# Designs tried in a protein design run: designed miniproteins, single chains. Part 23

Each design is a single chain, and the fold is of that chain. pLDDT is the mean over its residues in the fold that is shown.

## One batch from the design tools (miniprotein)

Design m783
Fold by ESMFold2-Fast:
Structure m783 (fold): chain A 65 residues (1-65)
Amino acid sequence: TAQDRTRMSQILRDFFRRLRTATPSQIDDIYTDTVTRFSTLPSDLQTQAIRQADRIRRIIQRRLQ
């Protein structure tokens, strides 16, 4: 639903903000916390959200290397 998509967007925006100011050692904890928050979404949106979060995490990790 539109509400579920809005929740997904909010969780991903929070994830991005946290990652922008994170140290390398904090990235895994932030990712794990974010994935836990996705459990409130329908399973199809969880799959999409996890994929987007993983992509963002990889980009940030590459920039730090």
Scores: mean pLDDT 80

Design m784
Fold by ESMFold2-Fast:
Formats: C-alpha cells, structure tokens, sequence
Structure m784 (fold): chain A 67 residues (1-67)
C-alpha cells in the first residue's frame, strides 16, 4: 500500500536529507525534508501516529540545520 511504501522509504529519505546537508546541498536537503514531512502527514492520517511524530521530530531538526 502507499502507507507501507511511505513508512518503508521514510528513513532513507531522511538519511538522504542529512547527507545533502553534510555536503552543503541545502536546496536538495530542503526538498527531501519536505517530502519526508508529506510522508509523515500521510502516516499520521493512516493512524501511524508514533512513526509520524518521530519522523517530524527528525525533519524539524534537519530544517533547523538548513536555516
């Protein structure tokens, strides 16, 4: 399902965002973080609230590093 696909890809998306920050590619990092937040919203609406909260916390930390 799209929910399970989002849950499976979310850690990789966040890891890719962190790698983009490490190489100074903040534009790519921002797009990846926004994609992760979209996946987290989908997971929350599907009842995967703990996973969504964890992903949002990590995404917010990454956004602070970009700003």
Amino acid sequence: SIVEASAASLPATLAAAEEAIERGDYLTAEFLVLAALTDADLLERAGRTELAAEARARARALLERIR
Scores: mean pLDDT 85

Design m785
Fold by ESMFold2-Fast:
Structure m785 (fold): chain A 70 residues (1-70)
Amino acid sequence: MKLEEIEAQVDRLAERLGLTPEERQKLLDIAKKYEDLPVGVALNLALMEVRGLEELAQKALENIDKIKNS
């Protein structure tokens, strides 16, 4: 299931990056917001938002939309 895959990858990222339980939960909540995207893309966008890199996340989303609409 997509949710189980997102949760498993969030747990691996949290362990690898030394995230707090609060940061892990925020990452999971934001990743669920992007569930319509491939899991890897959803996690990267969520990680950018958690780190306060919202502008980079927005540019990445614009690039994905350009590829899908071309």
Scores: mean pLDDT 72

Design m786
Fold by ESMFold2-Fast:
Structure m786 (fold): chain A 58 residues (1-58)
Amino acid sequence: GPESARKAAEENLAGGKAAAEALSDPDSAQMALRVGEALAARGLEGARKGEDATAENI
């Protein structure tokens, strides 16, 4: 549901950030951040669309 998608998005963003901080190679760090942000953005967008669909059914 929307709450699970939001939690997953926050975990992906936090994971990407933590991975970037742990990496010594700047290119790898930037890639980790981008992947985390992209996964978080997709999860949040999906959650918003799910909420809109639920609201229309009420």
Scores: mean pLDDT 69

Design m787
Fold by ESMFold2-Fast:
Structure m787 (fold): chain A 109 residues (1-109)
Amino acid sequence: EWEKIVEERRKLAIERYKTDPTKFAPLPKELRRALVDREIDYLVEQYPEVSPEKVALARRVADWGIELGLPGGYLGRMIRLALTSATVEEARKRIEELAKEYGVPVVEP
């Protein structure tokens, strides 16, 4: 069931980029992790008041999304919700809502 959801999301993402299929080669998990970690580090540097709990949540969401093969746009939005929401509780609720809309398993963020 999960592989079907991931493949459906991948197909929807590819539809937007049909003019150049080579741009949509799937990235290795290790490379995706490095790129996502770099993005989180940059956001934390811009917003040093972000609580350690929010940073931990963002990294957990990143690991989860990379393992499940979520498209970068969706994963990036979830990470931003973790870092920019007013509270960790609000971040969890918003991430759960977004995951439900994507049809992915809910993380306990």
Scores: mean pLDDT 66

Design m788
Fold by ESMFold2-Fast:
Structure m788 (fold): chain A 88 residues (1-88)
Amino acid sequence: MKLSQEEFDAEVRVALLEIRLVTTKLAADRAIKNGDKEMLEQVKKEVERLIKELRDLLATAPASLQPTVERLIKDAEELKKKIEEALK
């Protein structure tokens, strides 16, 4: 069984967004630990961009990838809440 180019491209895009989310979470955790509000504001903007890109991808993603994209959206929304709480 060979994946179509479209399915392969979708898998790669999901993987890249997951890597961006993991990297953003690491930056957020460091900024929270250090009380770096300037970094938290930048990380918040990145999380908001990631949520938008993930929601756009969910609309076009193959059915097999939709559960993974939905999980990443939930993870990103939880990260956004954590950052907003740290900014209070």
Scores: mean pLDDT 84

Design m789
Fold by ESMFold2-Fast:
Structure m789 (fold): chain A 94 residues (1-94)
Amino acid sequence: SEKDEELLKKAVETLLGLLRMLGKKVNVPEERLKKLLEELEKVIEEKSKKIPPKELLEKLNEIFLSYADKFKAAKSPEEFEKVLNEFIEELKKL
């Protein structure tokens, strides 16, 4: 439904904003952070072609919650990038 598509879009924009903030906090270089977030957005867009918006939103939220503590524990750009890459790889398995 159009409402579910809008909710998914807003959730993705919120997630990207949160991850950008967290990456900047641990000094991930801006260009590197931009590329990683663009890769994440592209993966979600590709999954949106196969998975209904509501189900994708529920799965995205579940997977993110499973990674939330790892993102919070990351203290360096290398640790943050590792967690973000693992999160992206988990989304690719959907």
Scores: mean pLDDT 88

Design m790
Fold by ESMFold2-Fast:
Structure m790 (fold): chain A 70 residues (1-70)
Amino acid sequence: SVEELREEFRREALEIIRRMGGSEEQEEALDKHMRGEISEEEMRKKLSPEVWEEIERLEREFVRRYIASQ
């Protein structure tokens, strides 16, 4: 389901932030964006460029998984 894919994306994205030494502020920014509380640009301002690059790669993978599930 979309909800399961969304939760899996969130879990893997948080692992990326934590693995790369990210802060609680970065984790909070991801959660707020996923809840629709802030824009992608606002989230990106909180993330490092390296963390964003990894999350963007993950997002592209999940978009492909979503399309394949249709």
Scores: mean pLDDT 81

Design m791
Fold by ESMFold2-Fast:
Structure m791 (fold): chain A 99 residues (1-99)
Amino acid sequence: SEKLIEAAINAFKKSGRDKIAEVLKEAYEEYKKTPPKESAEDLLQRAEDILKNAKTKEDIEEAMRYAALAFVKAIENKDYDLASRALRLLMEAEKKLEE
């Protein structure tokens, strides 16, 4: 599972998507220190709710943080469908930051 998380970080970094790579790296370090008590599904739902109601750049960045934590936890739980959904939300949030 660690190899999949590191592969995702490296893939985004190599594609020039530095913000996603940074957020994923920070989420993975946070996860290793203190794994979130919330389920991967709850973390993803929180990210979706924050992004839907986002009014500031800081709101979008918070949504990205929860989506990244959802991705990490989904990979650890071998829930690759949820992990894929979390990555799509990260990419959507990054695009909204650039608008």
Scores: mean pLDDT 88

Design m792
Fold by ESMFold2-Fast:
Structure m792 (fold): chain A 100 residues (1-100)
Amino acid sequence: MEKRRRAAEVAQRLADVAIEASKELTPENLLEIWQKLTRALYELMDTLLEAFEEEGKRMVEDLGKAAQKFGDAAVNSVEEAKKHLQELADLARRYAEYLR
């Protein structure tokens, strides 16, 4: 129960960070946003692996793929990167709802 609740809270934080980043992203703040997003992502990945076995691994893989799409887009287009940040936020929010 407690581990699941913690994972839901961390997933919601990642969703909040990603949605805020999608509104504020510029070429000048890209590195700062990447660092904030990466910290939130790793915290969620750690909590999911601690709380769940096979399901946690699958969730971590999905989150990693979403983050990679953002990373790939960020080197080419801020507009595409913003879209993938929103997709990551939606995924993290869905996990937060599922874990509650």
Scores: mean pLDDT 80

Design m793
Fold by ESMFold2-Fast:
Structure m793 (fold): chain A 118 residues (1-118)
Amino acid sequence: SERLARAAEYLRRAAEAIERGDFETAFVYLVKAWMLVSGEDINEYSDEELLEFASLLTEEELMERAVDLLELIGEALAEQGHDELARVAREAARRIREAGLDPEVLAEALRRVAEALE
């Protein structure tokens, strides 16, 4: 799916942003990935609007939101009949929680979900 391939690209960019310590930009890319998987218009919110919202949150809150977005991605994938991809997204969210919101684990988990969506 073209939408899933684009979502994979945003998840990869989110992982790269986390590796740079840019949690605000990572949040923007995760929201875009979720919107693409859900069938929403990714242009409904501007990158600037999402960055302004992200700037109000701590790094810990942004990581908690990232886990929530991965769970929402899993739900949207399951709703569309992509059960195996949904399992990958849910497993990624679980691993991040078990690691205590470790940024390195989050970045690796996002790359794994991106690889599965390609």
Scores: mean pLDDT 87

Design m794
Fold by ESMFold2-Fast:
Structure m794 (fold): chain A 140 residues (1-140)
Amino acid sequence: SLEAARQHALDFVAAVNALAEAVRAAAADPEKLPEYMARAKEAARRAADHAHALADLVPELGEQIRDAADLFLTAVNSFADAAVAGDADSARESLRVASSTLDGLADLVEQAVGPEVGAQMRAAGDAFTEAGQALVDALA
């Protein structure tokens, strides 16, 4: 149903916001960087799980949502690994890929469940991008 699709889209937004909070916390407290990056990876995995659940309810967009969600999860995992390694250049490139993929996912969420949730997804993506930039700057 549209209600079930909307709920999975909102859960996806909540997971991306949790990702942004973990990344922001890592930038503020680099002594705990590995713990926050583990939380970031878990939040990204939960986001991908909710995106896959949304995809199952919107078959016309399903393949596009799944592919974008998988690319997003891969990019966040690469970002987290680069951050823990202190590799600012690799972290910056992975952040660029993750942010671009989130923009695409926001457009797909808007098509699936409407502009209100799409706008919330864009706001969550912007929060993640800002937090990621702060972390990359702290590593450089």
Scores: mean pLDDT 92

Design m795
Fold by ESMFold2-Fast:
Formats: sequence, structure tokens, C-alpha cells
Structure m795 (fold): chain A 84 residues (1-84)
Amino acid sequence: AQEAIEDAEKLPPETQLLMLHGTALDLKKQKRYKEAAEIYEYLASRSTSDSSKARYLRLAGEMYEKAGDYEKAKELYKKAEELA
């Protein structure tokens, strides 16, 4: 997850988004939920609209919940709801 984010930061923004979305989906399919959540959190941090940021925070929350990190999931869901 961290290595994928560092590599993506060197790419153009549109390529970063496409690559990171694909990586998060692959990690989710592998049940590597914490790593998928970390990528969605990064995508939220790069989002220029509250709507996009809220969407990625919800996706990260879902992944943390599946990873068993309920407190982190709750925190991210709350942040997403505040941005709505």
C-alpha cells in the first residue's frame, strides 16, 4: 500500500487515480482490507471536492470495518457524513 502510493505520486494525477483505484480493488479482492483502506484514505486526501473526499472516506471506512478496525471505520464514516 505505502509503496504503491509512493510510486503513484511520481505519475500524472489522472494516471495516479486510475492506478490506485485498480490497486485498491485488487487488494479488496485479496481480502487485504487494511491496505485497500490506506489507498482510499490517500485518494480522499487528494480529492478536490467534498463529495469525492466523502466517497473515498466511506470506502476506506468499509475496508477498515472488514479488517476489524471498527474504531477507525467509525471515525472515517463520521468524517464522510460531515462532508456529505
Scores: mean pLDDT 82

Design m796
Fold by ESMFold2-Fast:
Structure m796 (fold): chain A 55 residues (1-55)
Amino acid sequence: MIYLENEDGSEVFYNEETGEYRIINPKTGHEVVARSDGSIYIKHPFLPDKEEKVE
């Protein structure tokens, strides 16, 4: 896996075995996954603000 960090704090991970690019925004917690087949998937990890008044 190759790791690159942008100056804005966004982190880019490249998985050489799968050809997958993963871009993580630490400010929003959103994750964008771009695969070698051209598919793009947006993953929203759970954030502390999502736990407010949630039952």
Scores: mean pLDDT 61

Design m797
Fold by ESMFold2-Fast:
Formats: sequence, C-alpha cells, structure tokens
Structure m797 (fold): chain A 94 residues (1-94)
Amino acid sequence: KKLPQEIRDRILSLLKLKTTSDVVSAADKIFEEALRDYPDFVGQTVDGIASVALLLAQLGQTEIAKALVDYVKTKYGRYLTSTARVNIANALSF
C-alpha cells in the first residue's frame, strides 16, 4: 500500500518550514488527519515524517530534526515502525 499523494505532499512540505514550532505543529496536523481519514496509512505517515527528520538532520537542521523526533516518539510512539525507528536513530546521530 502506497501513502496517498495528499499526505505525502504535506509531509514533504515540512522541509519548507524554518522553525521548530511550525514543523512540529504541521506534523501534528498531518498525524491527526491521517488517524481520522487514512487509518490504514498511519504507520506509513510515521515513516514519512521520520524520513523528513533524517533529511533535516542531513541538511544541518539538527535542532528541528531532534524536536520532530522527540514529538513523534512522545505522542505517536505506539505507531513507530522499524523503518521509522532506524530513521530516528540516524537523525539523532547528527
């Protein structure tokens, strides 16, 4: 199953945000909508957001990446896939 384009585009838009609070707020809204409208894709949504956190860390935005990781682990830890856990560990290594 592939994540709906609508959710993928919103996850990718996190890369355009410059502040920790904006990224975390936007990620929260994406998760709320995925839980409501795309319950079968919550795990893939977590994977996508974890991939964005890794990308942000690789781009030198380590503070935003760590905040996004902490948010996901704290609020949506129960939905973490093995792929998301690997991406989170790699993001935190920066």
Scores: mean pLDDT 80

Design m798
Fold by ESMFold2-Fast:
Structure m798 (fold): chain A 80 residues (1-80)
Amino acid sequence: MVKDYLLMRVTPDTVWIIDTETGELVGSVRIPGSITATELAEYLRERYGLETEVLDSDVVVRVRGTLETILEALTELRKE
């Protein structure tokens, strides 16, 4: 199911995934601590074809996709 999610950087190395319809925390993923919100948005757009918008350059990215694709993308980013 394609939805809008918020990716919120809650620590340097942790992103929360929030369902925008319910406001629920639906995922928490470790990411590289040096990645910026802009870099995260570009990664999701360029590598996974996901629509992204940076709402706050240090903290919040809106992403449109399936939860499964977003979780996969963030997990792959952590491995690199």
Scores: mean pLDDT 78

Design m799
Fold by ESMFold2-Fast:
Structure m799 (fold): chain A 106 residues (1-106)
Amino acid sequence: SLKEEIKKEMDETFEEIRRLLAEGAPPSELAQAVSDFILKALEAYKLGMDKEEIIKRLQEVADLLTAAGREELANAVKLFIEMIENGDKEKYLKKIQEELQKAARE
C-alpha cells in the first residue's frame, strides 16, 4: 500500500531528524530533513491518511525540535499542523517555507 510506504518513510525521516539532532548536524542538513518530513506528511494527507495520525506524527517532530532548542524548525512544523487543521494551504505553505529558509541559513 502507498499509505504504508509513506508511513514507513515518515518513521525513517523522524529517526533521521533524531540522529541529526544527537550528532549536532549543520542547520541546513537538519532543515532539509524537517522539510522532507513535512513533504511526506503532505503526501500522506493527499493520499487520505487519517488526519489525527498525521497531526500526532507532526507534533512528535515539533516536540523533539522544541526540546532541542530549534524553535524556527518547530514553528515550521506547527504551521503545517495548523494548515492541516484549518485547510488553508496557500496561507500556511508560504509561512512554512519562510521558517525553513531562516532555520537553514542560521
Scores: mean pLDDT 83

Design m800
Fold by ESMFold2-Fast:
Structure m800 (fold): chain A 70 residues (1-70)
Amino acid sequence: EKEKKLREALLSKAEQYKTMLEGGTSKENILTGLKVEAADVGRQLGLSREQAEKVAEEVFEEILKEYEKE
């Protein structure tokens, strides 16, 4: 449930990160940004840093699939 809430919060920003990728932001910088956001939101939800980073990596893969399909 907590991981689902974190995932939904990160996915709500997916379009913003996709726009950054289209604008030339590196994949590494997008992943770093997602991990920072996940760590902040995840702590508020009571998730460990490890759990939050795992969710960030899963969301990153979904964003890349949408970006590379266009």
Scores: mean pLDDT 80

Design m801
Fold by ESMFold2-Fast:
Structure m801 (fold): chain A 113 residues (1-113)
Amino acid sequence: YTEEELLISAIEGVLTGVKAVADLLNTPEAKKAYEEISKLAEEMIKAVKNGDWEKALQYAKKIGEVILEFARKHGLLSDEEIEEYRKRLEAAKTPLEILAVVSDLVQRILERL
């Protein structure tokens, strides 16, 4: 697998997990968050396909921030867990590293639902 193929697969995996969270919560707020994340994921895929790794990193960070803020606002994770994921996202240096943190974040949310 190329870096591009691995990244696109990781983005699709995250999007599947986020959709599962939105479907389980079944709220207008969760649906809106999923639609926002889906749009960011589409832009990230375009950046990856264009070789724009700087934009891919920026979109990955925005995806993580949207998910983390939604989890904080709706009490899906403790304040300590929110801070831990924030630090992990800040420490991540590549799109793939951020997507790995985001995947863990989404799985932890799913386990609480």
Scores: mean pLDDT 87

Design m802
Fold by ESMFold2-Fast:
Structure m802 (fold): chain A 64 residues (1-64)
Amino acid sequence: SSREKTLEQLRKSRRDLQEEIDRLKRERGDDPEAQFRINLLEIALTATEIVIERIEEKIREEEE
């Protein structure tokens, strides 16, 4: 279903965002511009996690 494909894409985005955050912290953690980018990526990660949780909750409601 289109919902399952969206969920798969969001889960991939969550993994990609976390990997980029971890890389920036390791390689450029003392750079103020890198810190600003990390903050933006952490906001995007949080937003992505909220959307995933809402979709998963809706799927559970439709199966119960």
Scores: mean pLDDT 83

Design m803
Fold by ESMFold2-Fast:
Structure m803 (fold): chain A 75 residues (1-75)
Amino acid sequence: SAAATFTVVSASLSADGVATIELLSDKGQRARATIEQLPDGSKRLRREVPESFSADELAAFNRAVADALAALRAA
């Protein structure tokens, strides 16, 4: 399997409910996700990932973001 592994560099949740998660791949690539909880209960997700990311790297990144967000909200 060619799935990338990501390490959480930083994860923060603002008072306004905006989560910012910064990740580093095993290949040294940095990626960021910003998740905003909207008043209607929907979420706005912004991803800052290298254009060179493979589908496997994007899938691994998305899982790492979801896991980090769950951990951050559980704290």
Scores: mean pLDDT 78

Design m804
Fold by ESMFold2-Fast:
Structure m804 (fold): chain A 84 residues (1-84)
Amino acid sequence: SLEEAVERARRSLEGAREGVELWKEYGEGEDIEGIQKAIAGKLRAIGSTFELQLLAKKYPESEEIRRLLEEARRAAAEAGVKVE
């Protein structure tokens, strides 16, 4: 349903933001553990944004899903994480 898709989109935005924050926190780290956390954060941000892209394609009439996708892309871009 559209309502279920919107809730999934909200969780995807949360995941993207969490990934961005991990990348911001550990992306300047010099130790191996910090590097691994930064990579995990970047992958989470990319994957969550990709899920939002798929939801937006499935529900093109949903302005809310499109807005959540743009918020995820903006958060990633501000942190230097490039997502398509």
Scores: mean pLDDT 82

Design m805
Fold by ESMFold2-Fast:
Order: structure tokens, then sequence, then C-alpha cells
Structure m805 (fold): chain A 80 residues (1-80)
């Protein structure tokens, strides 16, 4: 639910602080998936879609921390 998404987001932020951009991105995407499942909305689906695009771009440019930062930002905006 929403609380699981908050926990995943906190773990993502910790991983990003520790320099593990790949883990941070994975955890942030899981947080967004949990938010879409818990509170389905057009806004939540758009946020997940944008985070997936950012993850794809991060893979192409070799910067998973960029993807993680974008996904974390989108998840935070949904959590209010």
Amino acid sequence: GVEKARELLAEAERALKEGDGEKALELALEALRELVRARPSLEAEIALGLARIAAGVAKLIGDPEFGARQAIKLARELLE
C-alpha cells in the first residue's frame, strides 16, 4: 500500500545517498508501482510512465543516478 511505497522510497533515497544509483532506481520504480496499485489515478500512471522513460534514458547514457533522481521526485509528488 501507500506505507510500503513510503518505505521503498526511503530505501531508494538511502541507496542514492550511498552512490548505488541502480538500486535506488529499482526501489524508486517499485515505490511508484506500489502507489499506482494502492491509489490508481491518471496522475500516478503518468508519473510511472515518465519514470520508466527516465530509466530508459539513464540506461542509454550510463547514468542510473539520473533515473533514480527523476523516479524519486515523481514518487514524492504523488505522496503529498
Scores: mean pLDDT 86

Design m806
Fold by ESMFold2-Fast:
Formats: structure tokens, C-alpha cells, sequence
Structure m806 (fold): chain A 88 residues (1-88)
């Protein structure tokens, strides 16, 4: 299992792409202060309000792209955890 973490301050955006042989779990955590985060997965936008210490989790299919934008004044950590599905 591999994880990638990005820290987003106000107005910052991160984009994550899941490899075609993997599934992904995207976790957005407010690590400092209250914020509002926009998550767009394959064209579908979700807006989440997070208090400090709260998390939102999204499941990603192979080949999907997620874009996360921090719209609020807090700081968020976005972690993509990949699970590779080996096919024999």
C-alpha cells in the first residue's frame, strides 16, 4: 500500500490520478482551523465543510482523477492511498 500526502493552504489546489491497475481512497483532513473544500471526481463536484480535526473520505476507481481545492482559511492535508489489484 502506498500513500501520497499534500498540504493545501487557502486557495491551493491538488490533483490526484489513480493508476488503471489500482483503486484509491482519498482522505481530506482539516489539520488547522475551519475550512471549506471542493472535491471534483470525474466531473462530479462535492463541497465539504470541515472543522479542525475532521476528515472526509472518497473512494476512487481505476483511472479516475480527483481535484481538491481548499476554499477556506484553514489548512488541509489530502492523502491518496492506493491499493493495487494484481490480476493473474
Amino acid sequence: MKSTTVTLEEGETATFTVPEDSTGTLTVTAVKGKTVVEVTINGKKTVVELEEGESATFELKPGETATVTNKGEGIVEVTLTLKTEPSL
Scores: mean pLDDT 82

Design m807
Fold by ESMFold2-Fast:
Structure m807 (fold): chain A 75 residues (1-75)
Amino acid sequence: MEVGEAARAAGLTDDDGQEITKKIIDAIEKYKDDPKKAIEEVAEYARELARKRGASEEVIERLVEALKKAVEERL
């Protein structure tokens, strides 16, 4: 699933999507030597944000999976 689709399903706004994109870039730069930490930080941020929007557990997991792949591709 594409990140944009997963974010929309989780009830995230365009502003939320921009913040997640910034978080991905920041985490990759901060944790160049530890890809697992970069992925974990982005995943935690996305889970908290989606929970605030009232997303279901299944939708949150799909969003997290899409974000993990996006971070891995940019490492």
Scores: mean pLDDT 76

Design m808
Fold by ESMFold2-Fast:
Structure m808 (fold): chain A 80 residues (1-80)
Amino acid sequence: MTEEERQYFLEMLDKFYEELKKLSKENAIQALKSMVEYFKEKNPEIAKVVEEALKRLEAGEDPQKVIDEMYKKIKEIIES
């Protein structure tokens, strides 16, 4: 990943995070499923983080807590 690609991705990630926090639980689950499909080929490490967040949401954990933790982990992966 180039530095320009990384910066663009972080900007898009921040926008997506703000939108994701506004979604209902059902819509958030659907969005995360789409993210898993997208990332499983391009970045399996990110896909794994999103899959874990999906399982936690389906298990009835607090959506804001799950989304916040997921986003922190994804940022750490991209910044590494």
Scores: mean pLDDT 78

Design m809
Fold by ESMFold2-Fast:
Structure m809 (fold): chain A 87 residues (1-87)
Amino acid sequence: SIEKLKKEIEELIKKLKELGYTSIAENVEKLVNEFFEALENGDLLSAEISLGLLRIILGVAKVAKLPQEVINNIQKIIDNLDKLLKL
């Protein structure tokens, strides 16, 4: 469900902030909010752009060697957002 996904995203953002990755947390939150706004408006292009930028953040997290659990959680969120576009 979308509600469960939003809760998982909120938990990830909280965890990122607790670990001191505030800039990554704020950018994830912004892009997720932009994704859901675009999806609600039927703007599939803007939704795909937000998803693409989240994939770039995932790449940055991997290069910066963030904890594997955090990397896995970002990947899971991206995969679930991608599934919403394919409905």
Scores: mean pLDDT 88

Design m810
Fold by ESMFold2-Fast:
Structure m810 (fold): chain A 70 residues (1-70)
Amino acid sequence: MEELIEEQVERARRWGEEDPQALAEALRWSADASENPEAREYYLKAAEAAAAGDIEKAVEYYRKGLEAEA
């Protein structure tokens, strides 16, 4: 499970480095799709960080969202 989360985080990092706005949009969709309120909040924070170009912060919040759903 942790290995799978790390793989998803690394893919998000690479995507955000290429297109921060596309990552932000994807993270907003992840928040909308999540039934877990805690994960939803983390995905929204991740989307905000990605939109600001802070990819390190975006992937850190994304990891917390994935962990909350696990």
Scores: mean pLDDT 81

Design m811
Fold by ESMFold2-Fast:
Structure m811 (fold): chain A 89 residues (1-89)
Amino acid sequence: DELRRRVREAARAGDREALREVAREALKQAIKHVEAKDYEGALRYVEVAAEALTLLGEVDRAVALASRISKHLRAKDEEGAIAALREAL
């Protein structure tokens, strides 16, 4: 996945701004996939965002993505997932 590759490259370079950019792009893609009712696609993007946020040291936000928001996605709760993803942006 292109975004996962960008996370690895940014982490190797110590490029915190690139990690923030990837997290934001992944969250935007997750919202688009939820709106398209592609909850599995949205979960993949949430995992990318959580990885980038973990590398940034934003553990609370990463945990919210990996558990709470992922729970909404697995339950196919479109409204809850979109609201939580927008808060995470």
Scores: mean pLDDT 83

Design m812
Fold by ESMFold2-Fast:
Structure m812 (fold): chain A 81 residues (1-81)
Amino acid sequence: MMEAILEAAKEVAKEEKEKHPKAAEAVVEGLELYYELSKVVPDVEASEKAGELVKKNISKEDWGKVVEIARKAAERALELL
């Protein structure tokens, strides 16, 4: 399941990278960190730490695009299930 989510995120990021490169990179980086952390810490803690890393490296203006791309990735991952 997590592998399908990460694959979907990489596909969406590839599509969006020309329009919103920083937001696309942040979504992939955040999900990769979440995936690795989820192996050793609870999902809630993994999600919070990944979100903090993404938010630290993204401007407030780009944060809306990060959320939009993350939503598209989640929708695509559900189609792969």
Scores: mean pLDDT 74

Design m813
Fold by ESMFold2-Fast:
Order: C-alpha cells, then sequence, then structure tokens
Structure m813 (fold): chain A 68 residues (1-68)
C-alpha cells in the first residue's frame, strides 16, 4: 500500500539521519522498533500481510545498519 511504502521510506531516511548524527546501531534499532510499534498502534486496520512486511522491513534495515 502507499501508506506502507511511505512509512518504509520515512524509516530509512530517519535511520540515515541518526547514523549521520553519530547514533550507534543499537540506538537506531531501538528507535526504529519504537517507531514501528507506534505506527502499528496508530493503524490497527492494516492487513496482516502489511504488518508482517513492515516488521520484516524494520529487522532487515537493522541488520543492514549493523553490517555497515
Amino acid sequence: SALVEQFKSALRRYADQMRAAGASPDQIATALRALLDDFLEANPDLSEADKQELRAFVEALIAEIRAA
């Protein structure tokens, strides 16, 4: 969905900004998971497929940050 893609883009930009500001991978991971939890709570009508996609995206993004 457009909402899911917009949120994924926002998370990636936010992670990049935190990294540029000197945040550790663990600090970024904590922030990304908190943002995801807030988003899912604010959007309870999201499909299970969309919720699963967002959870998978956040964990993949965290893995990418830790590998860099």
Scores: mean pLDDT 88

Design m814
Fold by ESMFold2-Fast:
Structure m814 (fold): chain A 68 residues (1-68)
Amino acid sequence: MLSEEEKELLEKIRERLRQAGASDEQVEALVTEIEKVIKTMRYDKGWPMEDVLETVERMTDRIVQHLR
């Protein structure tokens, strides 16, 4: 299950993607994929929360650059 911090991160990602010009459908699809990555890293790989947050933030930065 996602923590409140992980949920807050996903909401920040939604806002960044919308500001970068993604449609609402694209935002939800991308956020869904990022959520799967978080779950895999945390529960399948056992990665620390800080490493997961940093990885997801870098993924979002790359997506935003491609939307510009």
Scores: mean pLDDT 77

Design m815
Fold by ESMFold2-Fast:
Structure m815 (fold): chain A 75 residues (1-75)
Amino acid sequence: SAEERARRGSEAARRKALELGFSEEQAKKISEAARQGALTGTPDTASLTVAMQALRLGASREQAERISEAVREAL
């Protein structure tokens, strides 16, 4: 289901963000972006949405790419 995909994407995003040293607050914002992207679009849209949110929170390009890859693999 779309909700199940959203759960997988949001959990993957949260876990990867925390591994990369983001705060729980930042990880929550990144996971919410993953959830919204997964609910409203394709895996590509979810990955882009997550990468953009991570960059807005101060992630490097490398960090944003790693988080978006984790989301894509989970979907």
Scores: mean pLDDT 83

Design m816
Fold by ESMFold2-Fast:
Structure m816 (fold): chain A 63 residues (1-63)
Amino acid sequence: SLEEEFEKLLEKFKNAKTLEEKAKYAIELLTSENEEVREKALKFLEENAKEPGILELIEKFKK
């Protein structure tokens, strides 16, 4: 399901140890074909991401 795919990507993001891996999974979440997944991902990343590189990605996807 779309929710299972979202949770799987979210788990990969949370478990990622490098900024490069975190950015990869953040991009996959933010470019999801499902609008609800994109909205949930954006909200989660705004609340939980602290890395400047991830925050820059979030700003680009708010447009």
Scores: mean pLDDT 78

Design m817
Fold by ESMFold2-Fast:
Structure m817 (fold): chain A 76 residues (1-76)
Amino acid sequence: DSLEEPLRLIEEGLELMRQGRETGDIELVEEGGRRAIEGIDLMLIGTPPEMVEPLRERKRQIERETEATIEEIRAS
């Protein structure tokens, strides 16, 4: 199925971000955010116009959450 790889990347990315938050590992958070964004970018390929903006907003949300998590770890 054409959605298997993008969904796997998003799931793996979010799991790495979770592990990085729990362990205080900034590199895991950065890698997790990168993989989740890569998965969304793959989903955007061939996406109908009516679904593009929700996916772009999800991508922006993950970017903001990644940055906020890194700053929280640095503040600890």
Scores: mean pLDDT 84

